# Ledger of designs, part 4: designed miniproteins, single chains

Each design is a single chain, and the fold is of that chain. pLDDT is the mean over its residues in the fold that is shown.

## One batch from the design tools (miniprotein)

Design m105
Fold by ESMFold2-Fast:
Structure m105 (fold): chain A 78 residues (1-78)
Amino acid sequence: SILDKIIDEVIKNSPLKADKETIKQAIENPEAARKEYLELVRELKKDPSNEEIRQKTRDLSIALAQANAVLLKLRKEK
């Protein structure tokens, strides 16, 4: 799949790595992924010391950034 090749290239060229499946899910449902991220950020603000929420927030943030890079390459190669 051309999509898989673009995802692999984005991951290879990124300083931080996210799970490929999470990136695919964020590409398929970007609105749902953004809502999940915002909910995690709200939870983290209520309990900033919660390491599990902090880790999930960080991981999803990286996956969203990489998903956005893939979408940009699909629509407009730069």
Scores: mean pLDDT 79

Design m106
Fold by ESMFold2-Fast:
Structure m106 (fold): chain A 77 residues (1-77)
Amino acid sequence: GKPPVVLQAQEQLLSGDAQTRRNALQTILQYGSTEEIAQTLAFLVSLNRPDLRDILQEALSSTTDPAVKQLIQQALA
């Protein structure tokens, strides 16, 4: 099963608070498996919400992990 922190973060991705959404994404990128990260990114892109796309662009610019950066780039393509 998914770690509790990742499950909570996935729920918080749809929060009305922008900082909560940013923190939730960072938690998933840090503690999620490659599969969980890829699925989360694909889900967020599929929602076609500008606010969610903005946090993905921000994460892409701030991440230093090449594997995570590649997953974000693929999701945004």
Scores: mean pLDDT 79

Design m107
Fold by ESMFold2-Fast:
Structure m107 (fold): chain A 73 residues (1-73)
Amino acid sequence: MEDIEKAKEFIKKVKEKGGADEETLKNLEKGLEYLEKTGKTFEEIVNKKSPPKTEEELAAYKLALLVLKEEEE
């Protein structure tokens, strides 16, 4: 799925740049795991009318926002 590949590439770039702490990297990887587990797209996560219910959903939501923000640049 295209969004999963974008999420993987974003996390890889964050790791390569350095400066992110281990907690930030773990949260990004939790978000990626949620995307892989559910098959949901960034648009489905960001446009959901209800707030994230779990830490995994919140991590995926934050990851989706970061990737989409980078694409807008």
Scores: mean pLDDT 76

Design m108
Fold by ESMFold2-Fast:
Structure m108 (fold): chain A 64 residues (1-64)
Amino acid sequence: DRAQQILNLVIDMLISGRSDSYIIKELQKEGFSVSEAREIINMIKNGASLDEVLSEIRKILEKL
């Protein structure tokens, strides 16, 4: 599941101490806009469930 791979990538980057700007740049390579990438990062940081984050990633990928 590509959405799960992207979620794992974002979590790994956050755990590794990567900046938000770095994570946004990596998500842009996957077809995310800056605003979409920021929303995913903010959802994780604000304690949204992993299922909620995964659902949002899937919605973004469906537009690509």
Scores: mean pLDDT 86

Design m109
Fold by ESMFold2-Fast:
Structure m109 (fold): chain A 93 residues (1-93)
Amino acid sequence: EELVEEFERRFREAAEEALAATLEEARRLAEELKDAPEEKKLEARRALLERAARIFADRLLERGLVSEEEAELLRRMMASHAPEAQRLWEEWL
């Protein structure tokens, strides 16, 4: 019970840190690109998702929750337009 709660807390902290870091950047990009062509908005969105995935994976690795190989897989999985990653972009902007 306690071990599961500690794991959930650390995982949640990593997610919250990644979210906070990328949310500020997302807001800034939304303002900068409001009048930009759709292609540039799509490129910025993909770059932001890649950054979010890296921050999240790095935080999990730093906390010893995943291996380096697992962290790399998480970065690629989230950046590859997995349904969850796409949904987060839509919800947070």
Scores: mean pLDDT 69

Design m110
Fold by ESMFold2-Fast:
Parts: structure tokens; C-alpha cells; sequence
Structure m110 (fold): chain A 69 residues (1-69)
């Protein structure tokens, strides 16, 4: 699941940065592609942030931004 979460995180950032999608639009595309709900995707991304980001402040910012989508 960690490898899948990393793949989803890379795709989420690609959709937002390269295709200019909003966070909501990016989660909708990922939900269709991976067969996951918006809530499931948010939880996976938050858990990935906690596991991979060494700065606790950066983790808190990421969690807040993801939860605000």
C-alpha cells in the first residue's frame, strides 16, 4: 500500500502541477483511475505525508491542505 500511495501522490502532483487541475479535480481523476473514494485518497495521501516528510510542520501543512480539498 505504501508503493501505491507513492504512485498516487506522484500522479496527484502531476495532475495539479502539469495539467493545472484543482485538488478536487485531481482527486476525482484519481478516484476514477484507482477505484477509490475521495476520502480514501485523502487518507492515503495524509498517511504517506506522515511516513515520508521529515519536517513535522510540513506534514501539518500537507494534512491541512489535503483536508481542505
Amino acid sequence: SLELAKEIWEEFNRLRREKGLSGKEALEELGKKYGLSKEELKEMLIELARETIPDPVAVAVAEKEINEI
Scores: mean pLDDT 80

Design m111
Fold by ESMFold2-Fast:
Structure m111 (fold): chain A 70 residues (1-70)
Amino acid sequence: SLPAARAALAEGDKDNAATHFAAAVLQGEVSPEEADALLKELGISREELDKRVETIKKMRDGGLAGARAL
């Protein structure tokens, strides 16, 4: 969830924050503006985020319903 990503980032847990952030993006919880701000805070590129989101999507549902449902 986006709140979980922000909480982890506030604790200095960048790895956990990046994972929650990618999951929130996959679920459509993050606006493009929020995503850009969090990318800056985490120090990761949009390309790295997109790859992480795609990996989580495949691991969760084998590619079923994620991007299509939103």
Scores: mean pLDDT 72

Design m112
Fold by ESMFold2-Fast:
Structure m112 (fold): chain A 78 residues (1-78)
Amino acid sequence: SIPLTKEQEQELVQLCAQLGLSAATVAELVTYAKSGFKQPLSKDAVKELERVLGEQGTQRVLCAKNPAELIGILKAAL
């Protein structure tokens, strides 16, 4: 797995804030990326992502394999 860099973590947090995601969901997404996309997201986080990104955007997040993909998905939602 490709590790999450400090710069990518900062960009991820900023993008989540711009999208209006809660601090809890932001923390889960950071943990998800740091785990190499192996730590599952909670039902509450998935529900919030569906509200903000839609079903297709949320499915892309759940299928992301590296931090660059996750960041790209969030950028596309802005």
Scores: mean pLDDT 86

Design m113
Fold by ESMFold2-Fast:
Structure m113 (fold): chain A 65 residues (1-65)
Amino acid sequence: DEAREALRRARELLEEAIRAGKVSPAEAAAARGGLALAEEYLRAGLDEGALTVAESLAEWLEGKL
């Protein structure tokens, strides 16, 4: 499932960014909020919404690394 794969990638990127010191505590909290939103979309069966949120978050985190 593309949405689950994108969500997994976003989580991995967030963990990497935190370990590398590339995000502030506030940025990390905001990113966790985005992950929670994507998870909620998946629970609701809104896979396209989940994919969009996860991809946007991954792109933002890649820009931090």
Scores: mean pLDDT 85

Design m114
Fold by ESMFold2-Fast:
Structure m114 (fold): chain A 120 residues (1-120)
Amino acid sequence: SLEEKMFKLLDEYEELNKKTIEQLKKEPKAHEYAEELEKVEKEEIEKLREAIENKSSTEEIAKILQEAKLKQNEIADKMIEKMKAEKDPNLDKLLEILVNHQDEVNDIYDEILKLKEEMD
């Protein structure tokens, strides 16, 4: 069913988030920000699952995704600025991890919204 495909997509999104958080936690200066990102991502997944179960609109799903993205970007910006200020040699590696994660997340967001429109 389309609902089963949606929950599978949310499971894949959760696993992607866990992988990226694990990579960020390997950097001592990123650890605190990785924990903040993990919290935001868990709250996002929980809200998405609840919204799907409650048959919320595509607009409400899009709002959840947008609000999570804004919070994630704010945390990432703070992490990047701290590492720049401290002239951390791992900054370029961190930026690569974040860019790759954002590209994969954008693809998942597009799939979620497309699938939700098919469910309506």
Scores: mean pLDDT 86

Design m115
Fold by ESMFold2-Fast:
Structure m115 (fold): chain A 82 residues (1-82)
Amino acid sequence: GRPLSPEMRELLEEAARALSEALAGRDFSDQAQMYAAWYVLELVEEAPDPAEARRLLAAAVDAIRGATSDEELIARLEALRA
């Protein structure tokens, strides 16, 4: 794959930090957690190198994986790991 642009890396790192902070230690509704999860999924899927994007999003994705029981979302996250 192609390396991520510096601009894309900054956006993914900022998104990962914001989502990790939003999920950690807070009681959010299922809807808010699901929107955060889909936002991360969209960023990873649209990145020029999904494998690199997945690594940059690891903290946020792992937090979301621990917080969701949505089997479709989990399956998509597992597919991006490959």
Scores: mean pLDDT 59

Design m116
Fold by ESMFold2-Fast:
Structure m116 (fold): chain A 100 residues (1-100)
Amino acid sequence: GKEEKLKEAIELVREAVKLAFKSGDIETLERAIELADRIAEIAKDKYPELALEAEIVAGIAGIQLGVLKLSPIKPDEELVKKARELLKRAEEIIRELEEE
């Protein structure tokens, strides 16, 4: 159902944030924040706890983005690819939920 899809999207974004930070890819972290914010907007009225989880993921990614901007590292292209694949899957779920 909708709750299970929201949980899956949050977990995909959470894993993508971990890989993006580890990879040093600023653009992928910025995209993860965007998707987490969209999940929070979808969840806010009927699933406020899931909206809060998505906001926490966005907050963590925002802090990590700040760290990478102050101390940039060489991107790990393999981890970036994996993070982007997770975000693509999350976006497909988010889009389906936005159409419901």
Scores: mean pLDDT 87

Design m117
Fold by ESMFold2-Fast:
Structure m117 (fold): chain A 70 residues (1-70)
Amino acid sequence: KKLEELYRKAIDAAESLANNAIERGDVERFEKAIKVLEKIAESAEKMGLTDIAERARKVIEQARKKLEEL
């Protein structure tokens, strides 16, 4: 229960950081936010939280797509 909640909050925070970096045109900060999301996905997968890992990967895909459209 608590572990899944912490992962979801971490994903939401990293997504916010990635979106803010895109708005500012800060590619370096964007890549740092993506690395955080990648670590969250890897950690969640190792803990058997497959749905959370998949959510983190979808956020990465969507964020990268937004950056490419700019």
Scores: mean pLDDT 82

Design m118
Fold by ESMFold2-Fast:
Structure m118 (fold): chain A 82 residues (1-82)
Amino acid sequence: MEEDYEEALKLVHEILTPGLKKVREAVEKGDYETALKIIDDAKEQVLKAVEERFPDNPEIIEQVKEAVDRFKKLVEKRIKEA
């Protein structure tokens, strides 16, 4: 279980990092629709990758869902404050 958490975290980082850069660029341009779409696409990719890698570990899948949801809320807050 602990080893799986470390692998899942690495997967999230590798998938989310390029998406994060594109989200920042879209937000800076005022293109909030594109920023939200990039986040949703990245969220779906992360969840699919984790579910495929750890299908028998629902606890990891739940933790990844929580982490991705927190990230989406942070971006939504920044859009509202802009």
Scores: mean pLDDT 74

Design m119
Fold by ESMFold2-Fast:
Structure m119 (fold): chain A 71 residues (1-71)
Amino acid sequence: DVDKIQQLQQQIEEYREQIKRLEEELKRLLEQLRQAPKSQVASEVGRVLRTLGEIVELELQIRNIEKQIEE
């Protein structure tokens, strides 16, 4: 079904754009962590780990949709 495939492709595009924004945020957080005083390190590490978790979740969602298109 062509229209269902197009909807799934659009959903993948939206998730990839979200991942791109999160990767840019991750780069910024890592630079901040490198410059952070010891009192802020734990907080910055927490933000890095949360951002990584969000990227992984979106990548898994994309993989699931790609499998639906291939089937």
Scores: mean pLDDT 83

Design m120
Fold by ESMFold2-Fast:
Structure m120 (fold): chain A 79 residues (1-79)
Amino acid sequence: MKKKAIEEIIELLKTVYENEEKEIEAMLKLIEYLEEKGAAGPKEYLELLKLDVEGKLEEAKKLNEEILARLEPVVEAEK
């Protein structure tokens, strides 16, 4: 029972992480849209914001991958 519950949690975490990455991607697309429209402040501000969001996406991908990799041995250890 406990092993199956952990496997279900890992599946949920994969879905959550995919959704988080999708949300960050949506923010990036919004920033790109605002850059194109010229609607939101000086261009320098949007460029800095884009770099920040891109950095967050890469860090999220790296962290999510590391967490999931660490959880695989935990499932096996539960037998």
Scores: mean pLDDT 73

Design m121
Fold by ESMFold2-Fast:
Structure m121 (fold): chain A 75 residues (1-75)
Amino acid sequence: KKEDEILKIVEEMQKLGSKEDAIETLRKKAEEAGGEESLFLRSIVKVVEEDPNLSASAIVERGKVLAQAELLELG
């Protein structure tokens, strides 16, 4: 699932210190995705940019909450 894929990307970013590569990968996936999936990916990018020192699971969870809030605002 997309959440598991994002979690893996964030974990690899934290291990390698390659924040720029992880952000680029997530942005590219967001451009290729539509609707809610694109919004979720963009939200994860925002969380990573603001606080990359959070655990990978915390980054994914905060991104999910942010995406849900954005969906409610759009609907």
Scores: mean pLDDT 75

Design m122
Fold by ESMFold2-Fast:
Structure m122 (fold): chain A 115 residues (1-115)
Amino acid sequence: MVEEAFEYIKKAKSIIGAEKFAERYLREVLKLSEEQINAKEGSLLDRSKLNLINVMVALALDKHFKVEDFAHVSDRGEPHSVQGRALLRLLVLIKAEDYESVRIHIERGLEVLEA
C-alpha cells in the first residue's frame, strides 16, 4: 500500500515525473476519486497544492536531504508557512519509517490546503 506507492515515486527523476507519480500516490494511497484527481473545472487540487505534494514526496525520498535542509528551505523561502512546516513533518516521519503517520499527515495537509 503506502510502501508500494513510495517505491513507485522513488523512480521519479524530475519534477514533471514526480508530479505524475504523486498523482498516483494521491489515487493509490490517499484513495482520492478519479473525479477529484482529474477534475478539469474547479479542481479540488489546484496546481500549487499538487506541486507542494510533489516537492514533499520527491525531497523526502531523496537520500541527500535532511531535516536541517528542509528547515533552512522553509525559513529562507517560506518562513513559518504551512507548506514549510508540512515538509519538515513529512521528512521527520519518513526518516522514522512511520509510513502510517506519513499518510495521515499528507491527508490532513491536503485538506488544509484545499480548505
Scores: mean pLDDT 46

Design m123
Fold by ESMFold2-Fast:
Structure m123 (fold): chain A 96 residues (1-96)
Amino acid sequence: MVRERIEKERKIIEELKKTLEEKLAKEPDEELQKKLEEQLKILEELEKILKEIEEEYERLLEELPEEEADRRITELLEKRITEFFRKEAKEIKEKE
């Protein structure tokens, strides 16, 4: 079930990325292009986090029952996503 959730989240990110790429291709304003590129970079980092979480899930499934692996991965996913948003918020403030 957690694997299905990770797959669904990945597809949502891919769809958002495609939408932003289409907007970027049509956007004539350089400042808005820069904002769209920054949003794409955020989505690419989230895709990387999901891939790392999926790899860790496969590793845990080799050592632990599925229910325990699901619990640990859910906790890790929430932690990694929270830390990512904290880091991005700090970088935005530093660029100001």
Scores: mean pLDDT 77

Design m124
Fold by ESMFold2-Fast:
Structure m124 (fold): chain A 112 residues (1-112)
Amino acid sequence: MEAERYAREAERGAREAEEAARRGDTGRAGEYASRAAGYAGRAADAAFREGTPEAAEEGLRAGRYALRAGRAAVEAAVRNPEASPRDVAVAAGAAVGGAGAYFHAELAAERA
């Protein structure tokens, strides 16, 4: 299932973002959160195309990971006085992207 594959990648991105955030690596946290959001979007698209409840659940799962990753990246950027404006923008973009992916997955679930 393509949605499940993308959900696994979103999960890896979230774990890496949370670990980077804990180390104070704001740039890495944002990069991994952006990757998680990208995979969550792909998972939602795959869920919508596959049209099954199982694919919709994988899309939602990926979206939840992207939201977790985005939150970790934003919190790391806010707590880091050395965070660049670029790091803040990347973290914010990842959080917005994750929310969008989750919303798209919710629409896929309603139509499954």
Scores: mean pLDDT 87

Design m125
Fold by ESMFold2-Fast:
Structure m125 (fold): chain A 86 residues (1-86)
Amino acid sequence: VIEEIIKEASKEARKYILKGVFYLSLGKFDEAVKWFEKAIDILVKEKNYKLAAKVYRLMAQALEDYGRTELAEKFRKKSEELEKKA
């Protein structure tokens, strides 16, 4: 899943996605969210709503795996909303 996102993402968005994933692996969720939000802002400006939704889904799954279920649910809803715009 992450491999597909990285292949489709622009150079700028990819750097921020990789930083977000790195901080998720360290359990630094607040910092991970900031980097993912920067990537999503770039993707939305590019009108790549499908890829932005996939990034939210990736973040939500990782947060759920670490027991952050409330944040995971919020990101799943944001993903669904972006898919409607695509």
Scores: mean pLDDT 81

Design m126
Fold by ESMFold2-Fast:
Structure m126 (fold): chain A 77 residues (1-77)
Amino acid sequence: SEEKRRRALELIEQGKEYFKQKNFDEAATLFAEAAKLFREAGDETLSLILDSLARALKNKNAVTAEHLIDMLEKELR
């Protein structure tokens, strides 16, 4: 639904801010919630990227997280 997609985009922007602050656990939680909303909205590609991003952040893999954020931004354009 449009509402779920809008909420997911808000969570992505918040997650990016936490990532800039190096608050990886909070960023991971927000990206995982956004993944759930995109999955419910039928956006499987965005859901998979966001789940992978959350996992990378939980593992403190900043390099992988940066690559996944770039991929995420490409899919959102």
Scores: mean pLDDT 88

Design m127
Fold by ESMFold2-Fast:
Structure m127 (fold): chain A 95 residues (1-95)
Amino acid sequence: APLSQAEAQELRDFLENDEEALRLFNLFSEAAAALAQGRPFDVDAAAEREGFSPEHRALLRESVARFRATPESEWPQVFRDFLRRLRELARRQAA
């Protein structure tokens, strides 16, 4: 996803300090790549295998459904919304 240098650095810092968020981001990126290539991807099976929390599994399902329903020109915004919500979940779990 096209991010500014500042946004990319904030993302790197966040993911470096949150191992579950990094794993979730990697799985979401894999799902997006599969969709872009027309390949099937079972998000629920992958999320269950990783042992993600119900909140993280719900975020993944919703965000992947948005990729499927959204034209490619809007995918950067879908990615930004996912990252924002991922940070919000991590903040709530840390508190």
Scores: mean pLDDT 76

Design m128
Fold by ESMFold2-Fast:
Structure m128 (fold): chain A 112 residues (1-112)
Amino acid sequence: AQLLIDELEAQVAALAEQAARGDLVAEGELRALTVILELARQGKYEEALLGEVSLSLGYMVAAILESEGEPRLRALAEGYETAAKAAEKNGLKELAAAFRETAEALREAAEA
């Protein structure tokens, strides 16, 4: 439990530095991990784990789409949409909203 919180805190700190430099991908991951960290801090370890699994599924989908020739930002947007649907199915409404906000931002950036 404490090791999970310590690792999430370290990841959030590193992503905050990248997001401050205008990295949209880091900004999106920061939104998601901040929600997961708060779940872990509340002792909701099952929900935090389901959040991590949802995010991992999203990255897996993005990696597959990139390997099939999808541009990176579009592939990541679809990955985050998949993560949002997985989180929503597990009742993680706040995390699903964070994932969808990231998917929309990445989709808009891909169209620019």
Scores: mean pLDDT 86

Design m129
Fold by ESMFold2-Fast:
Structure m129 (fold): chain A 66 residues (1-66)
Amino acid sequence: SAEELIEAAKKYGFKSVTELMEAVQKKFPGLTPDEAARKIAEEKGYKDPEKLSTEERIKLLVEALK
């Protein structure tokens, strides 16, 4: 949700959701944040990437941006 994106951006030191989204696009050009999160989960060996919660997907995205 939008609220979860705002919380994640703040928690990981981004000034806004826009800054977080820009960082995702820079590292994963052409992918939506959801597509990038699924790709990261697949690369980490998750059996059911499609079953990830919004919070888990956001966490994977932010961890990949470190």
Scores: mean pLDDT 73

Design m130
Fold by ESMFold2-Fast:
Structure m130 (fold): chain A 89 residues (1-89)
Amino acid sequence: SFREELEKEREKILEAYKTGDTSDLSEVGRAALLTLKVISKLPEFVRLFYAKLALKEGDYLFAYLILESMGELVGRWKKMLEEAKEKLK
């Protein structure tokens, strides 16, 4: 499924987000990266809200991508990231 493809390349999506190099991404991975870049233009509290909503809806991949793309996090938001990572194992 497209979700399984995204989960397999989640680290490549984050690397592409950091470097701008999309050469290792599938079309689905590039679509996920585009969504992540759009979300990255939103205020921090809105991005955290989307990450929380993604976790609630069972979209652990997007919760992980949003939270990791934000860099340094503190308190409860780091716990949300850890929960998303564990559910992707």
Scores: mean pLDDT 80

Design m131
Fold by ESMFold2-Fast:
Structure m131 (fold): chain A 85 residues (1-85)
Amino acid sequence: SPIDELIERLRELRDKAREAEKNKDYSSVRKYFNEVVKLLLENEDKIPKDVADKLWSIVSDTSHKMFNGLNYVVDGIDQMISVLE
């Protein structure tokens, strides 16, 4: 299903973000977060509204934490996957 494909791609981006975080490559962590946001925008019409609202809340929280110098991208993506399952 389109949702299963979205979950698979989010898992791939989470794993890439985790590796970047391990290497303290925070520029790549931000890049992968931006790719997650783009992926969600491209699939917005395929996601039920209530689920989409929860996803955008997680995106907002993750973005705010990144702005404050906290690294929560991996946790944010994991929460997004959980909401879609």
Scores: mean pLDDT 85

Design m132
Fold by ESMFold2-Fast:
Structure m132 (fold): chain A 100 residues (1-100)
Amino acid sequence: GMLGLTEEEVEERAKELEEKHGVKVTVRRVGHVIEVTVELDGEEKVIRAATDAKGLAELLAEELIKAKVKPEEREELLKLAREAGLSEEDIEKVKKKIEE
């Protein structure tokens, strides 16, 4: 996992990647999520990483919405997230984002 990484640590890693591999990397923080855009051989790839449990909950909610997961499958994924160490507050935020 990438939990506990700061924007500064991600920016340091991005600079190392640019220097070693000649790729263009853009780092942006949006609340509890860091978004890294990598331009390589004319292709753009976006990697998103949680900086804490709240960011993990936000990424999980977005993937569940994007996947168009059935209500019963969402409950199973939320149970797994709870078992993985997300707090009840973070689980509740994921639920609200899915219900929107």
Scores: mean pLDDT 67

Design m133
Fold by ESMFold2-Fast:
Structure m133 (fold): chain A 79 residues (1-79)
Amino acid sequence: SNLEEALKLAKQGQDLALQGQQALLDGDYKKASELYQKSSDLFDQASKLAKDVDPKLSKELKLGSDYLKEQAEKAEKLA
């Protein structure tokens, strides 16, 4: 279902965001930016899939996507 696909993508996004945070802590700003951007894209895709099935989840995932995109842009400036 679209909900199951959204949850799988969100989990993948969470895992990449954690890897991005670790890269940031390690001073690998380019890798952190790339990982946060990929995470943002996964949350955005998950949000779209959840929109009609779970609007509340869709909004939460979209907020996560927007946050991660901002983190990617900040990391890119540090690189």
Scores: mean pLDDT 91

Design m134
Fold by ESMFold2-Fast:
Structure m134 (fold): chain A 80 residues (1-80)
Amino acid sequence: SVEEKLKKLIEEAMKLVDRAEQLLSTNPEEARKLVEEARKIVDEIEKLIKEHPDVSTLLLFLATVAAAGVGAVEIALERK
């Protein structure tokens, strides 16, 4: 089902974000690669939600959390 696919994508994105956060101070290059992969997954999640507006509110919330996590790591990696 679409909900099972979304759940798997959200779990994958969250795992990548967690690992990237752990690597931010010790290996920022690896953290960047992981968050780039997570961003691609979040983009796929967004497309699926747009195509399937009947998705559960819990999955919508978890997708938002995953997207926020990706954004937070991206901001932490960005510098002048």
Scores: mean pLDDT 84

Design m135
Fold by ESMFold2-Fast:
Structure m135 (fold): chain A 95 residues (1-95)
Amino acid sequence: MVPEELLELSRSKRITPEEAANIVLKSLEDSSLTPEEKALLIYGFLSFYENFPIDESLVEELEKRLDELKKQAPDSPAVTMAENALKRMKEKQEL
């Protein structure tokens, strides 16, 4: 269960996991970002929201985007970190 302090922080920021995921997905369309930078954005999102309930369809879209980034930068540490974070989120959410 989420501590009360984390619930207050989430309310004060007024940003849901769904809103944060949409911001990340929009940022992935920015052609000025490298595949590594895009993977780091996905990693940051997944790590921050790892214990928060999230829509399965958003997890699937992030996985699809990460698979595309892996094809562009297969040896990137950032891609590996994002893949590991996604795996942990899927295990916790029973996806």
Scores: mean pLDDT 73

Design m136
Fold by ESMFold2-Fast:
Structure m136 (fold): chain A 101 residues (1-101)
Amino acid sequence: MLNSKDPKKREEFEKEVMSGILLIVSGVNLVVSRILESQGKLDGAAAARAVSELSREVSEESVEVQKKVLPLLIAAGSASSTDPERSRELIEEARRVKEEL
């Protein structure tokens, strides 16, 4: 094990951290989706599930994609319970950013 003096090891560490955060966002939004579904909030549940699925997909992308998409996924997840329409708009924007990079 070398101390993080290598720029490549720093990039690998940043990738691991970003992927970890995206997997946490995926897991949290899966739980939120189940809670909203149990409350009969099906539009919010569908939005939270979409955030969960897209977060997992983005966890396998480049750090550049992850950095640009993560804020949109967090915003979409937080909107899923209160404003499902806004959540869907943010999810579609996140998908566009992922496909354009």
Scores: mean pLDDT 83

Design m137
Fold by ESMFold2-Fast:
Structure m137 (fold): chain A 99 residues (1-99)
Amino acid sequence: SRAREIEERRRRGEKRFEERKAALETEKKLAGMEEIERDVPESLEAMRRAIDVIEKLHERLKKEGKKVETLEEWLEELRRLYEENGDEESLAALERYEE
């Protein structure tokens, strides 16, 4: 059952990621942030890291009772999560989208 639980969690995270990506596509067009598409994870390792980050962000927003509807608000919460975890490389990459 453990292997099935891990696979279920991964599929849930991937589905959630794709759903949020689709929703953000509309906001991105309005915000003029076309460049953000360039850094979509391609490797499985990058995808797993993205899923883990999204899962942590989702739990954080749920705990705080916050709703994030715009791409800018999503990126701000993601930046806060990276700062909290001391992920300097991800912070540097995120700052690039705020040019």
Scores: mean pLDDT 60

Design m138
Fold by ESMFold2-Fast:
Structure m138 (fold): chain A 98 residues (1-98)
Amino acid sequence: ELSEEEKKGLEEAKERLKEALMTELGLSEEAAERFIEALERLNEAARKAAENGDLAALEREFERLLEEIRASARSPEEAAQAEKIVAILEAMRAAAKE
């Protein structure tokens, strides 16, 4: 779907975002990668919702994603990182709705 040039630009943007998440928001490398993956899934869901007019599908995908992020934690430290990701995503959703 994307050209090779577009794919390269996207990968560079992901690396910059990952570095910013680690440096500015204190996420671990693993948590930053998980957050970027979450944004990719939400962007795809938002694109489909816009095409189909189904905002409820976007909301369901968001809730599913938060559940998956929390469920993936294997230690108290990973749980703390998961809650940081969830808090950022919830804040983004709240800002978008207000």
Scores: mean pLDDT 78

